# Designed miniproteins, single chains: the designs that were tried, part 11

Each design is a single chain, and the fold is of that chain. pLDDT is the mean over its residues in the fold that is shown.

## One batch from the design tools (miniprotein)

Design m353
Fold by ESMFold2-Fast:
Structure m353 (fold): chain A 99 residues (1-99)
Amino acid sequence: TEQLLELARQVQQELALAIQAAQKGDTDSAISHLNTAKSLLQQMRSLTTNPEAQQLFDEAISHLDDAIKALQKGDTDSAIKHAREALYYAAKGVQTEKA
């Protein structure tokens, strides 16, 4: 739906900002953007009845939880990896919903 695509665009923006903040060492800013992206993904999950899309959004959310934990431990490389995985699964979820 149009609403799902708009939320997906916002997730992409928030994850890009989170990765940039993490690369600069702005841990609090990075975690804030990851939490915003997680909230948006939870909204996207609630808008779909497609089980495959739901599973992909759940995978994206799980990777964001791992990214936040990695940042809390000072593991910036792991956090960026998980944020990128979340972006990948979110994009796949949207593609699955459109198919």
Scores: mean pLDDT 90

Design m354
Fold by ESMFold2-Fast:
Structure m354 (fold): chain A 100 residues (1-100)
Amino acid sequence: KLSKEEVIKKLKEMQELLQEIIDIYNELKKALENKEYVSEEKIKEKLKKAEELAERLRKLLKELYENGVISEEEYNAAMKRLDELMEEIKKIAKELLELS
């Protein structure tokens, strides 16, 4: 079982990881909507960063669930939202790559 201090720290890490992924999503979406040029290198780097952050967040969510910090319903909802967010990021990245 996690201590109260460890729980608070992990919940903060969860929020920070989610925010970083959302920031990448918003940046890529804005570039696509505005037809802004983004180099293939930068798009691939952002996609890789988002995937690494998402994997860290999935591991953290599982740890929080296994330690009884979040409910099964909250865990399943969070995992589904993260998967949906990652699919949108991949879709936007693909569309940006097709624009050069």
Scores: mean pLDDT 86

Design m355
Fold by ESMFold2-Fast:
Structure m355 (fold): chain A 90 residues (1-90)
Amino acid sequence: GKDKKRAFLLTYSPVSDPGTRYHLLVTLDENGNVVGVRLLKERPDGVGSLSELVPGAGTLETVKSRGNLSPEEVKEELERMKKEKEELQK
């Protein structure tokens, strides 16, 4: 394609809340600049939230957010993020 983007999927748990997982899908343009971040928060009970961020003036800005994702919705979003990463890395 004319616009080759790269994606990285990172998962971490903060020391302050080790039972919670954060899944980050970071998208870069052809020049290696961040053009988007999707953050999926997954609690130990399976309930989560989703945030989408884009580059703003000197920082990342939240452009979309959804709270109170069911465990089923969290699993669906994580699978979608994994698939998007694979498609962008072809």
Scores: mean pLDDT 75

Design m356
Fold by ESMFold2-Fast:
Order: structure tokens, then sequence, then C-alpha cells
Structure m356 (fold): chain A 61 residues (1-61)
């Protein structure tokens, strides 16, 4: 889980190097999901939703 979070955050830093605040919010959300959701299926759904929201926010800027 920690490795998956770190990999997603690193990938977003590479795609959006000029949006550190977006990356910080995305990392905080992924960490919260990892700490609060124990079910693997719910974890995958929550992570997928967080990724979609981050992409939409970045594209709207």
Amino acid sequence: REEAVANLVAHFRHLYPDQPELIARFEAELRRIAETIDDPEQFKLAVTRAVHRAIEEADAA
C-alpha cells in the first residue's frame, strides 16, 4: 500500500511538475485512503476516484 501510494505520487509529480499544491493534496488523500480503508476492493475504488479527481483538477487549471 505505501509503495503503491509512493509510485502514484511520483508519477503525478512527473506529469505535473509545476503543480506542487495539487500533488500535495493528492498525496494526502491517497494516504488517508490507505489508513482508513482495509477492504482491497474499496481501496481500489477509492484510489481510482482520487486519481480521476486529480487529473480533472490538473486539466481544469
Scores: mean pLDDT 77

Design m357
Fold by ESMFold2-Fast:
Structure m357 (fold): chain A 60 residues (1-60)
Amino acid sequence: DEVRALLKSRYDPETKSVILKQSEVDAMGVSLETIAREYLIPMVKSGEFGLPFSFAVVAD
């Protein structure tokens, strides 16, 4: 799953955050709501991402 692989590659275990560029979000072809519900929340619940968790999208 390309979306999951990207999110894992952008995860910083020290800050417990995923920061994506806007161009990366656009390239995934899915909404931010879909990313949160179908990827980020399950990955936090499974322990792949630590709590407290932060997600941000930044300009290129």
Scores: mean pLDDT 79

Design m358
Fold by ESMFold2-Fast:
Structure m358 (fold): chain A 72 residues (1-72)
Amino acid sequence: MSDAEIRRIAVTAVGRAIAETGGLGDPEKLVRTAEEEARRLAREAGMSEADIERAVRLARELAERAVATTKA
């Protein structure tokens, strides 16, 4: 799996998590939902366990940064 494809899954997961949670009002719920969504999407794409964990980690980082930027 390419870095671009892992990033695509992570970005998609964060976007879906924002839609499901109604935005950045609950940081813990957003991060958790983004991780769950990234893991689901990566598994559906047939990614290796290592690439699934990379997608989940990236989704967590992106969600956490979105929250941090809003708090500033």
Scores: mean pLDDT 78

Design m359
Fold by ESMFold2-Fast:
Structure m359 (fold): chain A 89 residues (1-89)
Amino acid sequence: MKKLIILKTRNGEIISEREIELPTDEEIREAFEKALEEAKKLPDGEALYVMLETEDGVVYELGGVGNGGSIPFEEQLKLAREQFEKVLE
């Protein structure tokens, strides 16, 4: 079973961590997209870092998404989605 790990940071410090263990790639995709939608609502200085743990225990970093960085938010979303698709393949 794959696990989605979502870290929420404020000014570079982890303020929350949640783990979502899901049986199917479709459910993992839905949870990932919900995390990206949550990231759109974060204030400046807050970000989400999303990781995927596969069934063999390997952890892949999917992306960090937040406001106030040098990379536009829409580009951060695109990069995170591209990384997610590569890891699921």
Scores: mean pLDDT 79

Design m360
Fold by ESMFold2-Fast:
Structure m360 (fold): chain A 62 residues (1-62)
Amino acid sequence: QEDLEAAQRALEALLDKTREYHKKVLEESKNLPEEQRKFIEEQLEGVIALVEAFLAVTRRKL
């Protein structure tokens, strides 16, 4: 059914919004020490990778 296709579209939209939000958070965090900014970047990259993993699993079920 179209449920998996709808989930893929939702995950792709979520990835786009997450990347946009990631850029905003990095811009707001520019006043933090470099070590803390790098930590935040790594955590946000981890979240993006997790969403990409969910998208990959959804694609396998097609």
Scores: mean pLDDT 75

Design m361
Fold by ESMFold2-Fast:
Structure m361 (fold): chain A 74 residues (1-74)
Amino acid sequence: MDEEARLEELREAVLRNAANLTEAQARSLVAAARVLKEQGHDELAELLYEIVREKVGEEALKEFEEKYEEVLKK
């Protein structure tokens, strides 16, 4: 399936580059994961969360999520 092949390629590419993420890129990935989750793409969203968690840790990931959610709610 095209979807599964694309997910596997994406997973390998992002894991290879996870160590090179900046904090700004990590925040952008959290925002993207949020959008994907809202659209029902939970598997892709979780992949992005794992990448950010590996780079910045769970505490920073949670802070990024909370700030993004506050902005969306106003």
Scores: mean pLDDT 69

Design m362
Fold by ESMFold2-Fast:
Structure m362 (fold): chain A 90 residues (1-90)
Amino acid sequence: EVKTLQDLMDVLHKASVLFAQKKYDEAIKLLEEALKTVPESAKPLIYGFLAIVYKEAGKPEEAEKWYQKVVEILGEDHPFVKEVKALLEK
């Protein structure tokens, strides 16, 4: 379970390693499991990472869905939303 900032950082680091190895399905599964236990305040960060992973996995419709969840919580003008959008437009 993700109960501390360290636990969240460990999950994000593990997902990043899987993503770099092109193990997209494993990264997605890890991030979706983390969503069950993370605080609400951490969910936009995981939604953004899911959007990026789904895009690289060749699933742009799923990527857009997760991106819209970040926009809904933080708003289009939030710096994190703009960074995720830039990564999705590559």
Scores: mean pLDDT 83

Design m363
Fold by ESMFold2-Fast:
Structure m363 (fold): chain A 79 residues (1-79)
Amino acid sequence: EAALLAAALARLPDVEAINIEAVRALIADPELAARVEALVREATAAAGAALAAARSLEEARAALRAIGRRLAAEIEALL
């Protein structure tokens, strides 16, 4: 669970802002951890699709930032 979250976070530039203490709190609650992992899996799939469709590095970065912002907002809504 934590390994999947860590791998997905490493691929999204804007999720670097996610505090490790918040991740530890989610791991302590398996219900919240499962919801966050589902959101991270969805964001990771969206990031892969965006990278495959991107025509430039700038387009790829913009798409990844948008996905990261959405993920952060969805996680914040759960907390």
Scores: mean pLDDT 67

Design m364
Fold by ESMFold2-Fast:
Structure m364 (fold): chain A 67 residues (1-67)
Amino acid sequence: SAAELGEQLREAGELLMTIPGIGEELALRILAAMMRRGSVDLLRDVAALTEVPGVGEALARRIVEHW
């Protein structure tokens, strides 16, 4: 449901902000990408994460490892 996805996105946003190199603007871009996909499974996909402007491969791998 939209409410369940919203709660998952809130938790994902809080986690992303704890990762060095991710500021508010970048976290919001990653959250927007997850909203478009309708799932937080983006955080398990290095290739999909690197499609987000500002996310390089090293940062994408770090996100996947922390999630």
Scores: mean pLDDT 81

Design m365
Fold by ESMFold2-Fast:
Structure m365 (fold): chain A 95 residues (1-95)
Amino acid sequence: DKLAAIEREIAELEAELKERLAKEDDDERKFELLVRALVRALGLLAGIPESTAEEIYRHLLENKEREEIIEALRRAAELLNAGASKEEVVEALLA
C-alpha cells in the first residue's frame, strides 16, 4: 500500500528530526533542519521526487527570508490538504 509506505517514511523522518534537534544548539540550524524535514514530508505526500524536494529546500534557504519560508510551507500544506496537484504544491514552495 502506497499510503503505508509514505506513513513509514514520514515516521522515520520525524524520528530523525527529533534526534537531530536534541543534539543541535544553534537556533538557525534548528530552523534549517525543520524546513528540510517539512519539505521532505510535503514532497512524500504530494508525490514529489526526493531530488526535486532537495532543490526546493536549497532554493528556500538561499533565496527566501524566514517569514517567506514559513508562508510558502503553510500554503503548500494547505494546498496539499485540499487535494492540489504536485505541480501546484511545487509552485507554492518556489513562489
Scores: mean pLDDT 81

Design m366
Fold by ESMFold2-Fast:
Structure m366 (fold): chain A 86 residues (1-86)
Amino acid sequence: KEELIKAAKDLLEYLLNEKGYSEEEALKLLIIKLYHDFNVSIEEIKEILKELGIDNEIAQKVLEELSTEEKIDKALDEFLKKKEKE
């Protein structure tokens, strides 16, 4: 659990500082990667974000948008589609 929290923090800092994503975009990618690549449940992702001190309105909005598998898959498709155009 602690290793996963550290990895999530490092990934978020990478997305924000090195890739230049907005806070909303970085949080969406973090949640998608935790869910798809690490098989972390939405409940566990909420706990990880809380331990990272990420409980602001943007985090709540992103978690609501990604509240189901269908919404996560749609968000992933939209990110992949945007990256193809860059």
Scores: mean pLDDT 71

Design m367
Fold by ESMFold2-Fast:
Structure m367 (fold): chain A 61 residues (1-61)
Amino acid sequence: SSELNEKLSQRLVDLGYLDEKQAEEFKKELNSGKNIYDLAKKYGLDPRYLSRVLGLIKRNL
C-alpha cells in the first residue's frame, strides 16, 4: 500500500540508510510495483532487515 511504502521509506531515512532524495526515489519505485528485494540490492540495503521492518509496519497499520 502507499502508506506502507511511505512509512518504510521514512524509516530508512530515520535510520540513516537513505537520504531524503534516495527515499523519495525508492518510494516511487515501490509505488510503480518494483520488487522490494531488488530495490534492497540496488540501494545496498539488507533484504532480511527490510523484511523485518515491513513486518513491523504492517502490524501497526
Scores: mean pLDDT 79

Design m368
Fold by ESMFold2-Fast:
Structure m368 (fold): chain A 71 residues (1-71)
Amino acid sequence: MEELKKKLEEAKPASEKASEVQIEFAARLLEELGIMSFEEAKEWLKKKDKNDVLEITTEAILEKLKLKREK
């Protein structure tokens, strides 16, 4: 059963969506940056692919770290 799960993951990478945990994390970052509300960010991110959500999350983390370094 474990091998079947691995084969399914290898066969269908292009259709992977971000997990709810990843979406909530990214939405929190966008809210803290004042870009949009948590609920708006969650709905917007649900429409994105995993790679898009990761890119948005990375950009938001970078901006948040830059702001916190300055205060």
Scores: mean pLDDT 70

Design m369
Fold by ESMFold2-Fast:
Structure m369 (fold): chain A 67 residues (1-67)
Amino acid sequence: SSSLMSEGDRLNDEAVRAGEEGDVTTALTLMSQSSDLYSQSYDLQGDTVKSTTFHNWSVTLHNEAVS
């Protein structure tokens, strides 16, 4: 649902903040949780949000992994 995506976005924002503070362990944990929520949002919303949810998820993980 959109609520899961919003919660995923919140956790992603917290992960970015933790990363900026140098707390890599917290950042990775929060990114993992955000990814799980994005995946759940995709499952519950079906095809309607499939590509958008997975695109945001993969971009978030990729950007954090390469930064």
Scores: mean pLDDT 68

Design m370
Fold by ESMFold2-Fast:
Structure m370 (fold): chain A 92 residues (1-92)
Amino acid sequence: SVEQRLAMLTPEQRERVLKALAEASDEEKKIIETLIEHGWMTPEEIARILNLPVEKVQEILDKLVEKGYLVKREVAPGVTEYMLKEIYDYLN
């Protein structure tokens, strides 16, 4: 669950995630929660889970990266994965 994933973080990291969720739109919150639950995901995988257009998911992901809430990596040519920054920092 999201709650179980957040429990693994430091109190400071958890506070930053909860603040991001509190300030997020409904669609941004669903994307953040999906990344918390599943870890690294492509826009296409998120779009399938949430039943949203992939273009819309991509736009939200890029906005959340710009805000510093997510990190991204290219895993293959043209294939980018996204993850919550606080979880990434905890694991690395």
Scores: mean pLDDT 86

Design m371
Fold by ESMFold2-Fast:
Structure m371 (fold): chain A 85 residues (1-85)
Amino acid sequence: EEAVQRFRDKVTEAQLKFDELLAKVTDPEKRKELSRLQVEFARKATELLEKIREHADDPERVEQLMAEFDKLVEEYLKKAEEIVA
């Protein structure tokens, strides 16, 4: 439960950052690109959440999956910032 909650908190934080970037954009094409990135990110985050639940009794594996999520957030936020720029 604690690992799942920690992951959900990370997802919420990432979603808030995407929402802040989307709020700065009025161009329909850029908004469409950001929405596509957000959907793709959400899909990958869901897959990682399922793996964390499956491995909840393995703390080392959970930490590896959390690190994968942190890299995913960094990658997608960087792409989003490039679209906004």
Scores: mean pLDDT 83

Design m372
Fold by ESMFold2-Fast:
Structure m372 (fold): chain A 64 residues (1-64)
Amino acid sequence: SLEERLAEVKERIEKATTPEELYAVMDELQRLADEAWARGDEELVNKAMELIFEAQQKLAELEA
């Protein structure tokens, strides 16, 4: 399910140690957000957007 995939991506963000891993999860999150939007699932869209921001923050820290 989309919810299960978002949970998996959240774990990947938490465990990521390289920028490449974060680029991959952000790409997947954009796709999941598009799928949630197509379904009219605003809660899942918002969750995916929150995870994109978390990934962006971690990416900034790793590239510092």
Scores: mean pLDDT 83

Design m373
Fold by ESMFold2-Fast:
Structure m373 (fold): chain A 88 residues (1-88)
Amino acid sequence: GEVSSLLSEAFGHVRRAAELLPPEGKKKVQELINQAGHKLNDGDLEGAAKLLIEAGKTALETPGASPEAKEHAKKGIEKAKKALELLK
């Protein structure tokens, strides 16, 4: 469905952002992505979306984040927020 597609895109973008971050930022963002995956496996789509937004924001706030990392973080946040809006 639309929500699942948006969450998949959000996961892709925040994972790409994490890969582009310095090691400390990568570790923190990966922890949040792993928690989001856990929520998704439990059927908690709202919880997964909220954690992906937090992961993206953490990437944006990471010192030394490249413009490319920030672009992926922003896209991840956008997709996760759109998914959250569709979850009534």
Scores: mean pLDDT 89

Design m374
Fold by ESMFold2-Fast:
Structure m374 (fold): chain A 62 residues (1-62)
Amino acid sequence: SAEEYYQRGLALLAEGRPAEAVRYFYRAFALDPSFTEARDRLVALVRADPALAPVLTETAAG
C-alpha cells in the first residue's frame, strides 16, 4: 500500500539512505497522489539535496 511504501521510505531516511527513501516516497505518491505526506517528503529531500532530483526522475521513468 501507499502507507507501507511511505513507512519504508522513513526507515531508509533514518538509516541515512535518502536516494532509496526518495524512490519509496515516489512509489507511495504514485499509488495515492493525494498522499500529501509522501509528496512533502519528496519536495523537502530534493530541496535539501538537489543531487537527488535525477533519482526522482529515474524512478518516475522506470
Scores: mean pLDDT 80

Design m375
Fold by ESMFold2-Fast:
Parts: sequence; structure tokens; C-alpha cells
Structure m375 (fold): chain A 99 residues (1-99)
Amino acid sequence: MSKYDYESEPVEAGGKTYTIRGKKSGKKSDLAISLFDKEAGKWVGEAVPVVKGTKIYLNGEFLGEVKEEGDVLSKGNLQATVIKGEGEAFEEVDVVVEK
């Protein structure tokens, strides 16, 4: 059973299918993460609302924690950039990639 209470629609990039899962924080966001597949040269879905301290995972593996605007978290071909954003923030985000 997933601990996440949100799941995005699937997005295809570079022969892979990406799904974004999130655990809601109950807080309003002033930051978001923008996801980019460097191999495909494509954006992965919409920017995901986050706060300082939001934990980011790739296929359940810890990638990093959101600290400030302009931060870049990267693993393999996935790049997550912290930008300004608005919305209902997640406290945990898992980027699930399937081939």
C-alpha cells in the first residue's frame, strides 16, 4: 500500500513512462520542482509544488531534499530544479520511471 495520497497522469519521455507520486504536507507552497529528462530533452509533466524540507525520491531511492530556489538535484538522466511555485505542497515526492 503506497504512503502517497497523490499520483499524476503518466508522461512519456525518451522511451520511458514517468509518474509523479506525492505525499501532501497540508502547507501552501512558495516553491516547486521542475523535472527534465536530459536524454529525451523533454520536460516531465507539470511543476510539482514543494516546500523547504520536501524529500525527493527517484524510484523510491532518496535523491535529495529541497533547500532553496535555484537548487538542482540530478540522478542519471533526471534533473529536478527548484523554482518559484504556488499550490498545495508535498512533503515527499517520488518520481517513478518505468521502461
Scores: mean pLDDT 81

Design m376
Fold by ESMFold2-Fast:
Formats: sequence, structure tokens, C-alpha cells
Structure m376 (fold): chain A 97 residues (1-97)
Amino acid sequence: APTLTVSPKEITVADGTSATFTATITNGIPETFTITVTNENGVLTFEVLKNGKPADEDVVSVSPKTLPAGTHTVTLTVKVFADGKLHTVTTSFTVTS
């Protein structure tokens, strides 16, 4: 079964800066996801790329999509194709602003 892992597991993002998580699929088609978190005046926003390209939200998504200042757990959900069907896999990471 495909497995989704994320590194680092936690990041601190100062106001006016951005930081990046990398998530990878193992035990299936190797896919790499880059999650960029931007802190603008205490509001955290997320951009997700699949193998360096914009990804459809029905294929890869983060939840919640916008967060206030503080420490939050964010879930990354990915749909991966394996064994003739789509599988939904998730991983979680922590963001602090």
C-alpha cells in the first residue's frame, strides 16, 4: 500500500517569511509534494506542488487552508493511483507562526 511521509514534521514560520515541507510517496509510484507555508501578518497560507507543478485540489490538498497565528496541526491528503485504483493517504505536520 502507498505510504505518505513528510519532512520536516514541524516548522516555525516568522511573519513576512515562507518555509517548505516536502512529502513523498513510498511503496507505490514515487511522487514528491512541496508544501510552501507563507506567513503574512499572522495569517498562514499554503501552496502545494506535485513534482514541481501546480496540483489539483482533488489530487492533493492541505487542511485547513488558512490559519491564524499560533501552533497548528495541518493534514496533507493525497490521492495516489496503485493496483488499478485510487488510494487516499494522509500525513500531518505542525506549523508555528
Scores: mean pLDDT 78

Design m377
Fold by ESMFold2-Fast:
Structure m377 (fold): chain A 99 residues (1-99)
Amino acid sequence: SAKERQEILRRIAVALLAIGAAVEAELNPEVSEEKKREIEELAREAARRALEGDWEGAAEALERLAEKLKEAAKETGSEELKRTAEAVREVARELREEA
Protein backbone atom coordinates (compact mmCIF):
# COMPACT_ATOMS: atom_id res chain seq x y z
CA SER A 1 0.00 0.00 0.00
CA ALA A 2 0.98 3.68 -0.32
CA LYS A 3 1.20 3.99 3.49
CA GLU A 4 3.55 0.97 3.72
CA ARG A 5 5.78 2.41 0.95
CA GLN A 6 5.87 5.80 2.72
CA GLU A 7 6.92 4.07 5.98
CA ILE A 8 9.73 2.12 4.23
CA LEU A 9 10.99 5.26 2.44
CA ARG A 10 10.95 7.19 5.73
CA ARG A 11 13.04 4.47 7.43
CA ILE A 12 15.56 4.58 4.55
CA ALA A 13 15.66 8.41 4.56
CA VAL A 14 16.40 8.57 8.32
CA ALA A 15 19.05 5.82 8.01
CA LEU A 16 20.72 7.67 5.10
CA LEU A 17 20.70 10.95 7.08
CA ALA A 18 22.55 9.25 9.96
CA ILE A 19 25.06 7.57 7.61
CA GLY A 20 25.58 10.83 5.68
CA ALA A 21 26.37 12.71 8.90
CA ALA A 22 28.99 10.08 9.84
CA VAL A 23 30.53 10.27 6.33
CA GLU A 24 30.77 14.09 6.63
CA ALA A 25 32.64 13.73 9.95
CA GLU A 26 34.89 10.96 8.49
CA LEU A 27 35.87 13.21 5.55
CA ASN A 28 36.84 16.11 7.86
CA PRO A 29 40.60 15.73 8.61
CA GLU A 30 40.32 18.01 11.69
CA VAL A 31 37.91 15.62 13.47
CA SER A 32 39.81 13.25 15.78
CA GLU A 33 39.85 9.51 15.02
CA GLU A 34 38.19 8.82 18.41
CA LYS A 35 35.34 11.28 17.64
CA LYS A 36 34.91 9.76 14.14
CA ARG A 37 34.52 6.30 15.71
CA GLU A 38 31.97 7.57 18.26
CA ILE A 39 29.98 9.31 15.50
CA GLU A 40 30.08 6.19 13.27
CA GLU A 41 28.82 3.93 16.10
CA LEU A 42 25.93 6.30 16.88
CA ALA A 43 25.06 6.66 13.18
CA ARG A 44 24.98 2.86 12.77
CA GLU A 45 22.72 2.52 15.82
CA ALA A 46 20.37 5.27 14.55
CA ALA A 47 20.23 3.68 11.07
CA ARG A 48 19.58 0.20 12.52
CA ARG A 49 16.75 1.42 14.77
CA ALA A 50 15.19 3.48 11.96
CA LEU A 51 15.25 0.49 9.57
CA GLU A 52 13.60 -1.64 12.30
CA GLY A 53 10.86 1.00 12.76
CA ASP A 54 11.99 1.71 16.35
CA TRP A 55 11.30 5.44 16.15
CA GLU A 56 11.87 6.07 19.89
CA GLY A 57 15.26 4.31 19.74
CA ALA A 58 16.11 6.05 16.45
CA ALA A 59 15.28 9.46 17.98
CA GLU A 60 17.46 8.73 21.05
CA ALA A 61 20.40 7.61 18.86
CA LEU A 62 19.99 10.67 16.58
CA GLU A 63 19.99 12.97 19.64
CA ARG A 64 23.27 11.41 20.81
CA LEU A 65 24.65 11.63 17.26
CA ALA A 66 23.70 15.35 17.08
CA GLU A 67 25.54 16.01 20.38
CA LYS A 68 28.73 14.31 19.11
CA LEU A 69 28.50 16.22 15.80
CA LYS A 70 28.07 19.46 17.77
CA GLU A 71 31.19 18.61 19.85
CA ALA A 72 33.14 17.90 16.63
CA ALA A 73 31.90 21.21 15.14
CA LYS A 74 33.10 23.14 18.23
CA GLU A 75 36.49 21.37 18.25
CA THR A 76 37.09 22.00 14.50
CA GLY A 77 35.19 25.28 13.99
CA SER A 78 33.25 23.59 11.16
CA GLU A 79 30.05 25.46 10.25
CA GLU A 80 29.13 22.50 7.99
CA LEU A 81 29.24 20.01 10.91
CA LYS A 82 27.28 22.52 13.03
CA ARG A 83 24.52 22.67 10.37
CA THR A 84 24.52 18.85 10.08
CA ALA A 85 24.20 18.51 13.88
CA GLU A 86 21.22 20.92 13.82
CA ALA A 87 19.56 18.94 10.98
CA VAL A 88 20.02 15.62 12.83
CA ARG A 89 18.59 17.14 16.04
CA GLU A 90 15.55 18.48 14.13
CA VAL A 91 14.80 15.03 12.65
CA ALA A 92 15.10 13.48 16.15
CA ARG A 93 12.60 16.07 17.45
CA GLU A 94 10.14 15.29 14.62
CA LEU A 95 10.37 11.54 15.30
CA ARG A 96 9.61 12.09 19.01
CA GLU A 97 6.54 14.24 18.20
CA GLU A 98 5.16 11.46 15.93
CA ALA A 99 6.00 8.57 18.32
Scores: mean pLDDT 89

Design m378
Fold by ESMFold2-Fast:
Structure m378 (fold): chain A 87 residues (1-87)
Amino acid sequence: AAEIQQQRQEEKQASEVIGQALVEKGYLTEEQLNEALKIQEEDQVTLPLALVSLGVAANAGEALDLIQKVVEEDPSLAEALNILVPL
């Protein structure tokens, strides 16, 4: 129970970090990021699905491609990406 709550908290923090990078790179507006984070909290979905719900991406794969592109430009975001997509 505690480990699942910890993982969700880390996933939310990772989504905020990645989302802010998407705004800085011009893929999102600050308003769209705020809506995506709200969708994650209300619907308990991951950031890629929230981006699809906003129409920023056509599907989860396209949303993940955008996230990966941002991480390639800033390698410090790799830890956040690994939290969002644990393998």
Scores: mean pLDDT 74

Design m379
Fold by ESMFold2-Fast:
Structure m379 (fold): chain A 61 residues (1-61)
Amino acid sequence: MPPSPLEQAIALVREAEEAGLLSSAARREILKLMEQYDAGKISPEEFRDGVEAIVRRERAA
């Protein structure tokens, strides 16, 4: 079954945290995105795309 955008975002965060890839700053950015999503300010797709961008940046460092 293909995962939803929200499930994809959650899986990306979990995998990156377990791998030790996320800085404290990146974790704060992800929390900010989660707060925006919970407040209805961004879509599940926007949340996923934001998480992907943060994780990609951390992997490049």
Scores: mean pLDDT 81

Design m380
Fold by ESMFold2-Fast:
Structure m380 (fold): chain A 90 residues (1-90)
Amino acid sequence: MKEELTEEFRRRLAEAAKTGDPEAVRETAREMTLEAIRRLVEEGYSLEEAIRIVGEAAAEAITELVREGVLTVEQGLAAALGVLEAIEEV
């Protein structure tokens, strides 16, 4: 599950990065984080567990994409902010 979430974040953030717009990356990260947390809670995970799993998967994906040069550092920061915004809203 966490591995599958990490791959989903990698795919969607890489697609958003093609726009060249850090705001597109931030919005994508926020939406994905909210969707993933909601799905895990609906599957019977506690909110705390869902936040931890999704946060770890997103952090791993963002770190890997920045390291590989798929995301710029600015886009990586935007993605991280999107994830944090989503977590604060749940």
Scores: mean pLDDT 87

Design m381
Fold by ESMFold2-Fast:
Structure m381 (fold): chain A 130 residues (1-130)
Amino acid sequence: MEIREGTRADLPEILALLHKQYPTISNQYVEDLLDEGTVLVAVVDGRIVGTVFLLQSGDKGYIEGLAVDEEYRGKGIGRALLEEAIRRAKELGLKKVELIVDEKALPFYESLGFEVVRKAGNYYTLSKDV
């Protein structure tokens, strides 16, 4: 497995993967994430099997679009993508990374050192110092 930065040439594969996990995600939203942030892709046998986006606002990073192909889950790909995004945030001099998740995702992110900092309706804002 290789983790590298994605490019606009990767957009069709990134969209296909994200649409499977997030059926309501728009093409424009993903294009905006790619233009405004850093996308990391996990590649196995020449195919993109995972994605994560790191965006910046002030001294904070925001993690969006963490997705792993269902046939490749349970292999640590999501963890590896998230750890690489955190490493990039650190290199950029960011102080924290944040993300918004539902309650079902809490155990995964808490296992990676994220803490709940806010609850709003059915969503939780998680934060990790970097």
Scores: mean pLDDT 86

Design m382
Fold by ESMFold2-Fast:
Structure m382 (fold): chain A 88 residues (1-88)
Amino acid sequence: MVKKIEELFRKRMRELGVSEERIEELLKAIRNPDIPGEELFELFERLELKPEERIEVLASLYLMSLVKEGASPEVIEKMLEILEKNLK
């Protein structure tokens, strides 16, 4: 499940034109869903993330928090499908 969330994040960030180096830094943050909001905001500012890029990070953090809280793989896969279909 974590790998599916990370691969969707990589795909979407590449589509937004984010560099592989920035994607890997953001993935390190996403792997810690308990990251403090202040630290996350400082990371967004340092990497000069656009609003749409910040939304992708927040969505991935939410999915990672669901994994940590023990949500079923079926629930997480359903959420991934909804995100893929409804973000035009």
Scores: mean pLDDT 79

Design m383
Fold by ESMFold2-Fast:
Structure m383 (fold): chain A 64 residues (1-64)
Amino acid sequence: EEEEKKLIEEFAKSGAKAGYNAGVDVATRRGLPEAERQALADRYAKLGEENAKKHAEDFIKEKK
C-alpha cells in the first residue's frame, strides 16, 4: 500500500514533467506569447499529472 502510493506519486511527477514539456513544444510551434506559452505549459502539465496518476492506478489494479 505504501509502495503503491509511492508509485502513483512517481508517475504523477513524471507525467507533470512530460506534460509541461509537451505544452512548451506546442506553444513554441504556434508562436504564442510568453504569457500564453506559460499558461498552456501549466495546463498540459496538469493534464499529464492527472493522466499519469490514472495510468498508475490502473496498473496497480491489474497487478492485484
Scores: mean pLDDT 79

Design m384
Fold by ESMFold2-Fast:
Structure m384 (fold): chain A 78 residues (1-78)
Amino acid sequence: MEELERLVREIEELGYPSIAKLFREAYELAVRLGDQETAEELLEIGQELIEAIRNNDVARVTGLALRIIGTLLDLESL
């Protein structure tokens, strides 16, 4: 919970509020479905995304954003 709020806030403050929203939705859905493995993976992806943004690694930012979107779509298919 506290870790999620920190990651969401940092992503928003770095200029990616839409990605922050999708990240929160994916994490909350994984937790609701009891998918602890996916929830933990999302926290790792969130931290990597913040690092990629801070390092101006555009290719990695794009890849991580697409991974968040893909994870949310997969979870919604259940």
Scores: mean pLDDT 85

Design m385
Fold by ESMFold2-Fast:
Structure m385 (fold): chain A 81 residues (1-81)
Amino acid sequence: DLPDIFDLVNELLSLPEVADLRDIPSPIDLAYALSKRFPEVLSEEEKKFLEQLRKKKEPLTQEEIEKLKKIMLKVKDYLLS
C-alpha cells in the first residue's frame, strides 16, 4: 500500500535535490513545484492533473490522494536512481 502523503512529503524533502522546497506548505503545491523542476519525470497528463488539483477548493478524494502519492513516488524514485 502507498505511504501516508505527509510521510511521502517528509521523505522527498529529506533528499538534497529538493530540500530547498521545505517552505512549500501544501503537498499539492510541492508536487507542482517538482513537476516544474523535473519536467522530464512526469507525463503531460500527470502535470494537467496537478494543475486541476491546485484549483480544487474541496477536500481531495481518495482516488486523487492516491494519484498524488504515485506522482510523488515517481519523483522520489527518479531522484534515487
Scores: mean pLDDT 80

Design m386
Fold by ESMFold2-Fast:
Parts: sequence; structure tokens; C-alpha cells
Structure m386 (fold): chain A 78 residues (1-78)
Amino acid sequence: SERLLEEVRKLLETRGEFITGSELLDIVRRAAERVGLDADRLVDAVHRVMAERGYMSWELLSRETALSLVEEALRRLE
């Protein structure tokens, strides 16, 4: 959903340039709730993409990397 990606981008901008994997999962949940999508399903999908790419929940992600992880998760749900 383009609306979800826009909401994630807006939330990422409030956090500075880098966030942890755990913070990304929280952002995805909040974004999903705001746009009326299944937050649990989206968070699970993003968490799985992070794990497959070797990112741990405590590791710092750039906004670009965080957005790419969310985009890949959305593609897997289509």
C-alpha cells in the first residue's frame, strides 16, 4: 500500500537518520494502525524480511534501508 509507505516515511522522519530494527517494527505497527491495515501481519512480514537479510532487532538501520525492508514485506503480502 502506497499509503502505508508514506506513513512509515513520515514516522521515520521524526526519529532522525537511523533507527533500530525494534524501532522499525514499532513504526510499522503504528503506520498500519493509522491506515487501517492488519498491523500484526505487516509487523511479522517486516520482521521476517529483516531476519532473512541478517538484521538483528538492535542494529541501526538507515531510513533508506528501513523503507526497503517495508517495501519488500509489502511485495510478499501481495
Scores: mean pLDDT 85

Design m387
Fold by ESMFold2-Fast:
Structure m387 (fold): chain A 66 residues (1-66)
Amino acid sequence: GSHSMMEQLRKLAEEAEREALRLVLEGRYAEASDVLFQAAKEVEEDPELAERLRRGAEHLRELAAK
């Protein structure tokens, strides 16, 4: 992809991470995990970014299960 496309994917990831943080602050860990998991699918053209979001989603899913 182009540098412009990668920048757009990065901004989408940052927006998803901000929304997930807001949900975490509300104690809504399962919903925060879902936001990051969905974002990981949307940024799959950047596999490193998708992996970062997926790991965050998995961590939040683990917190929701405890």
Scores: mean pLDDT 84

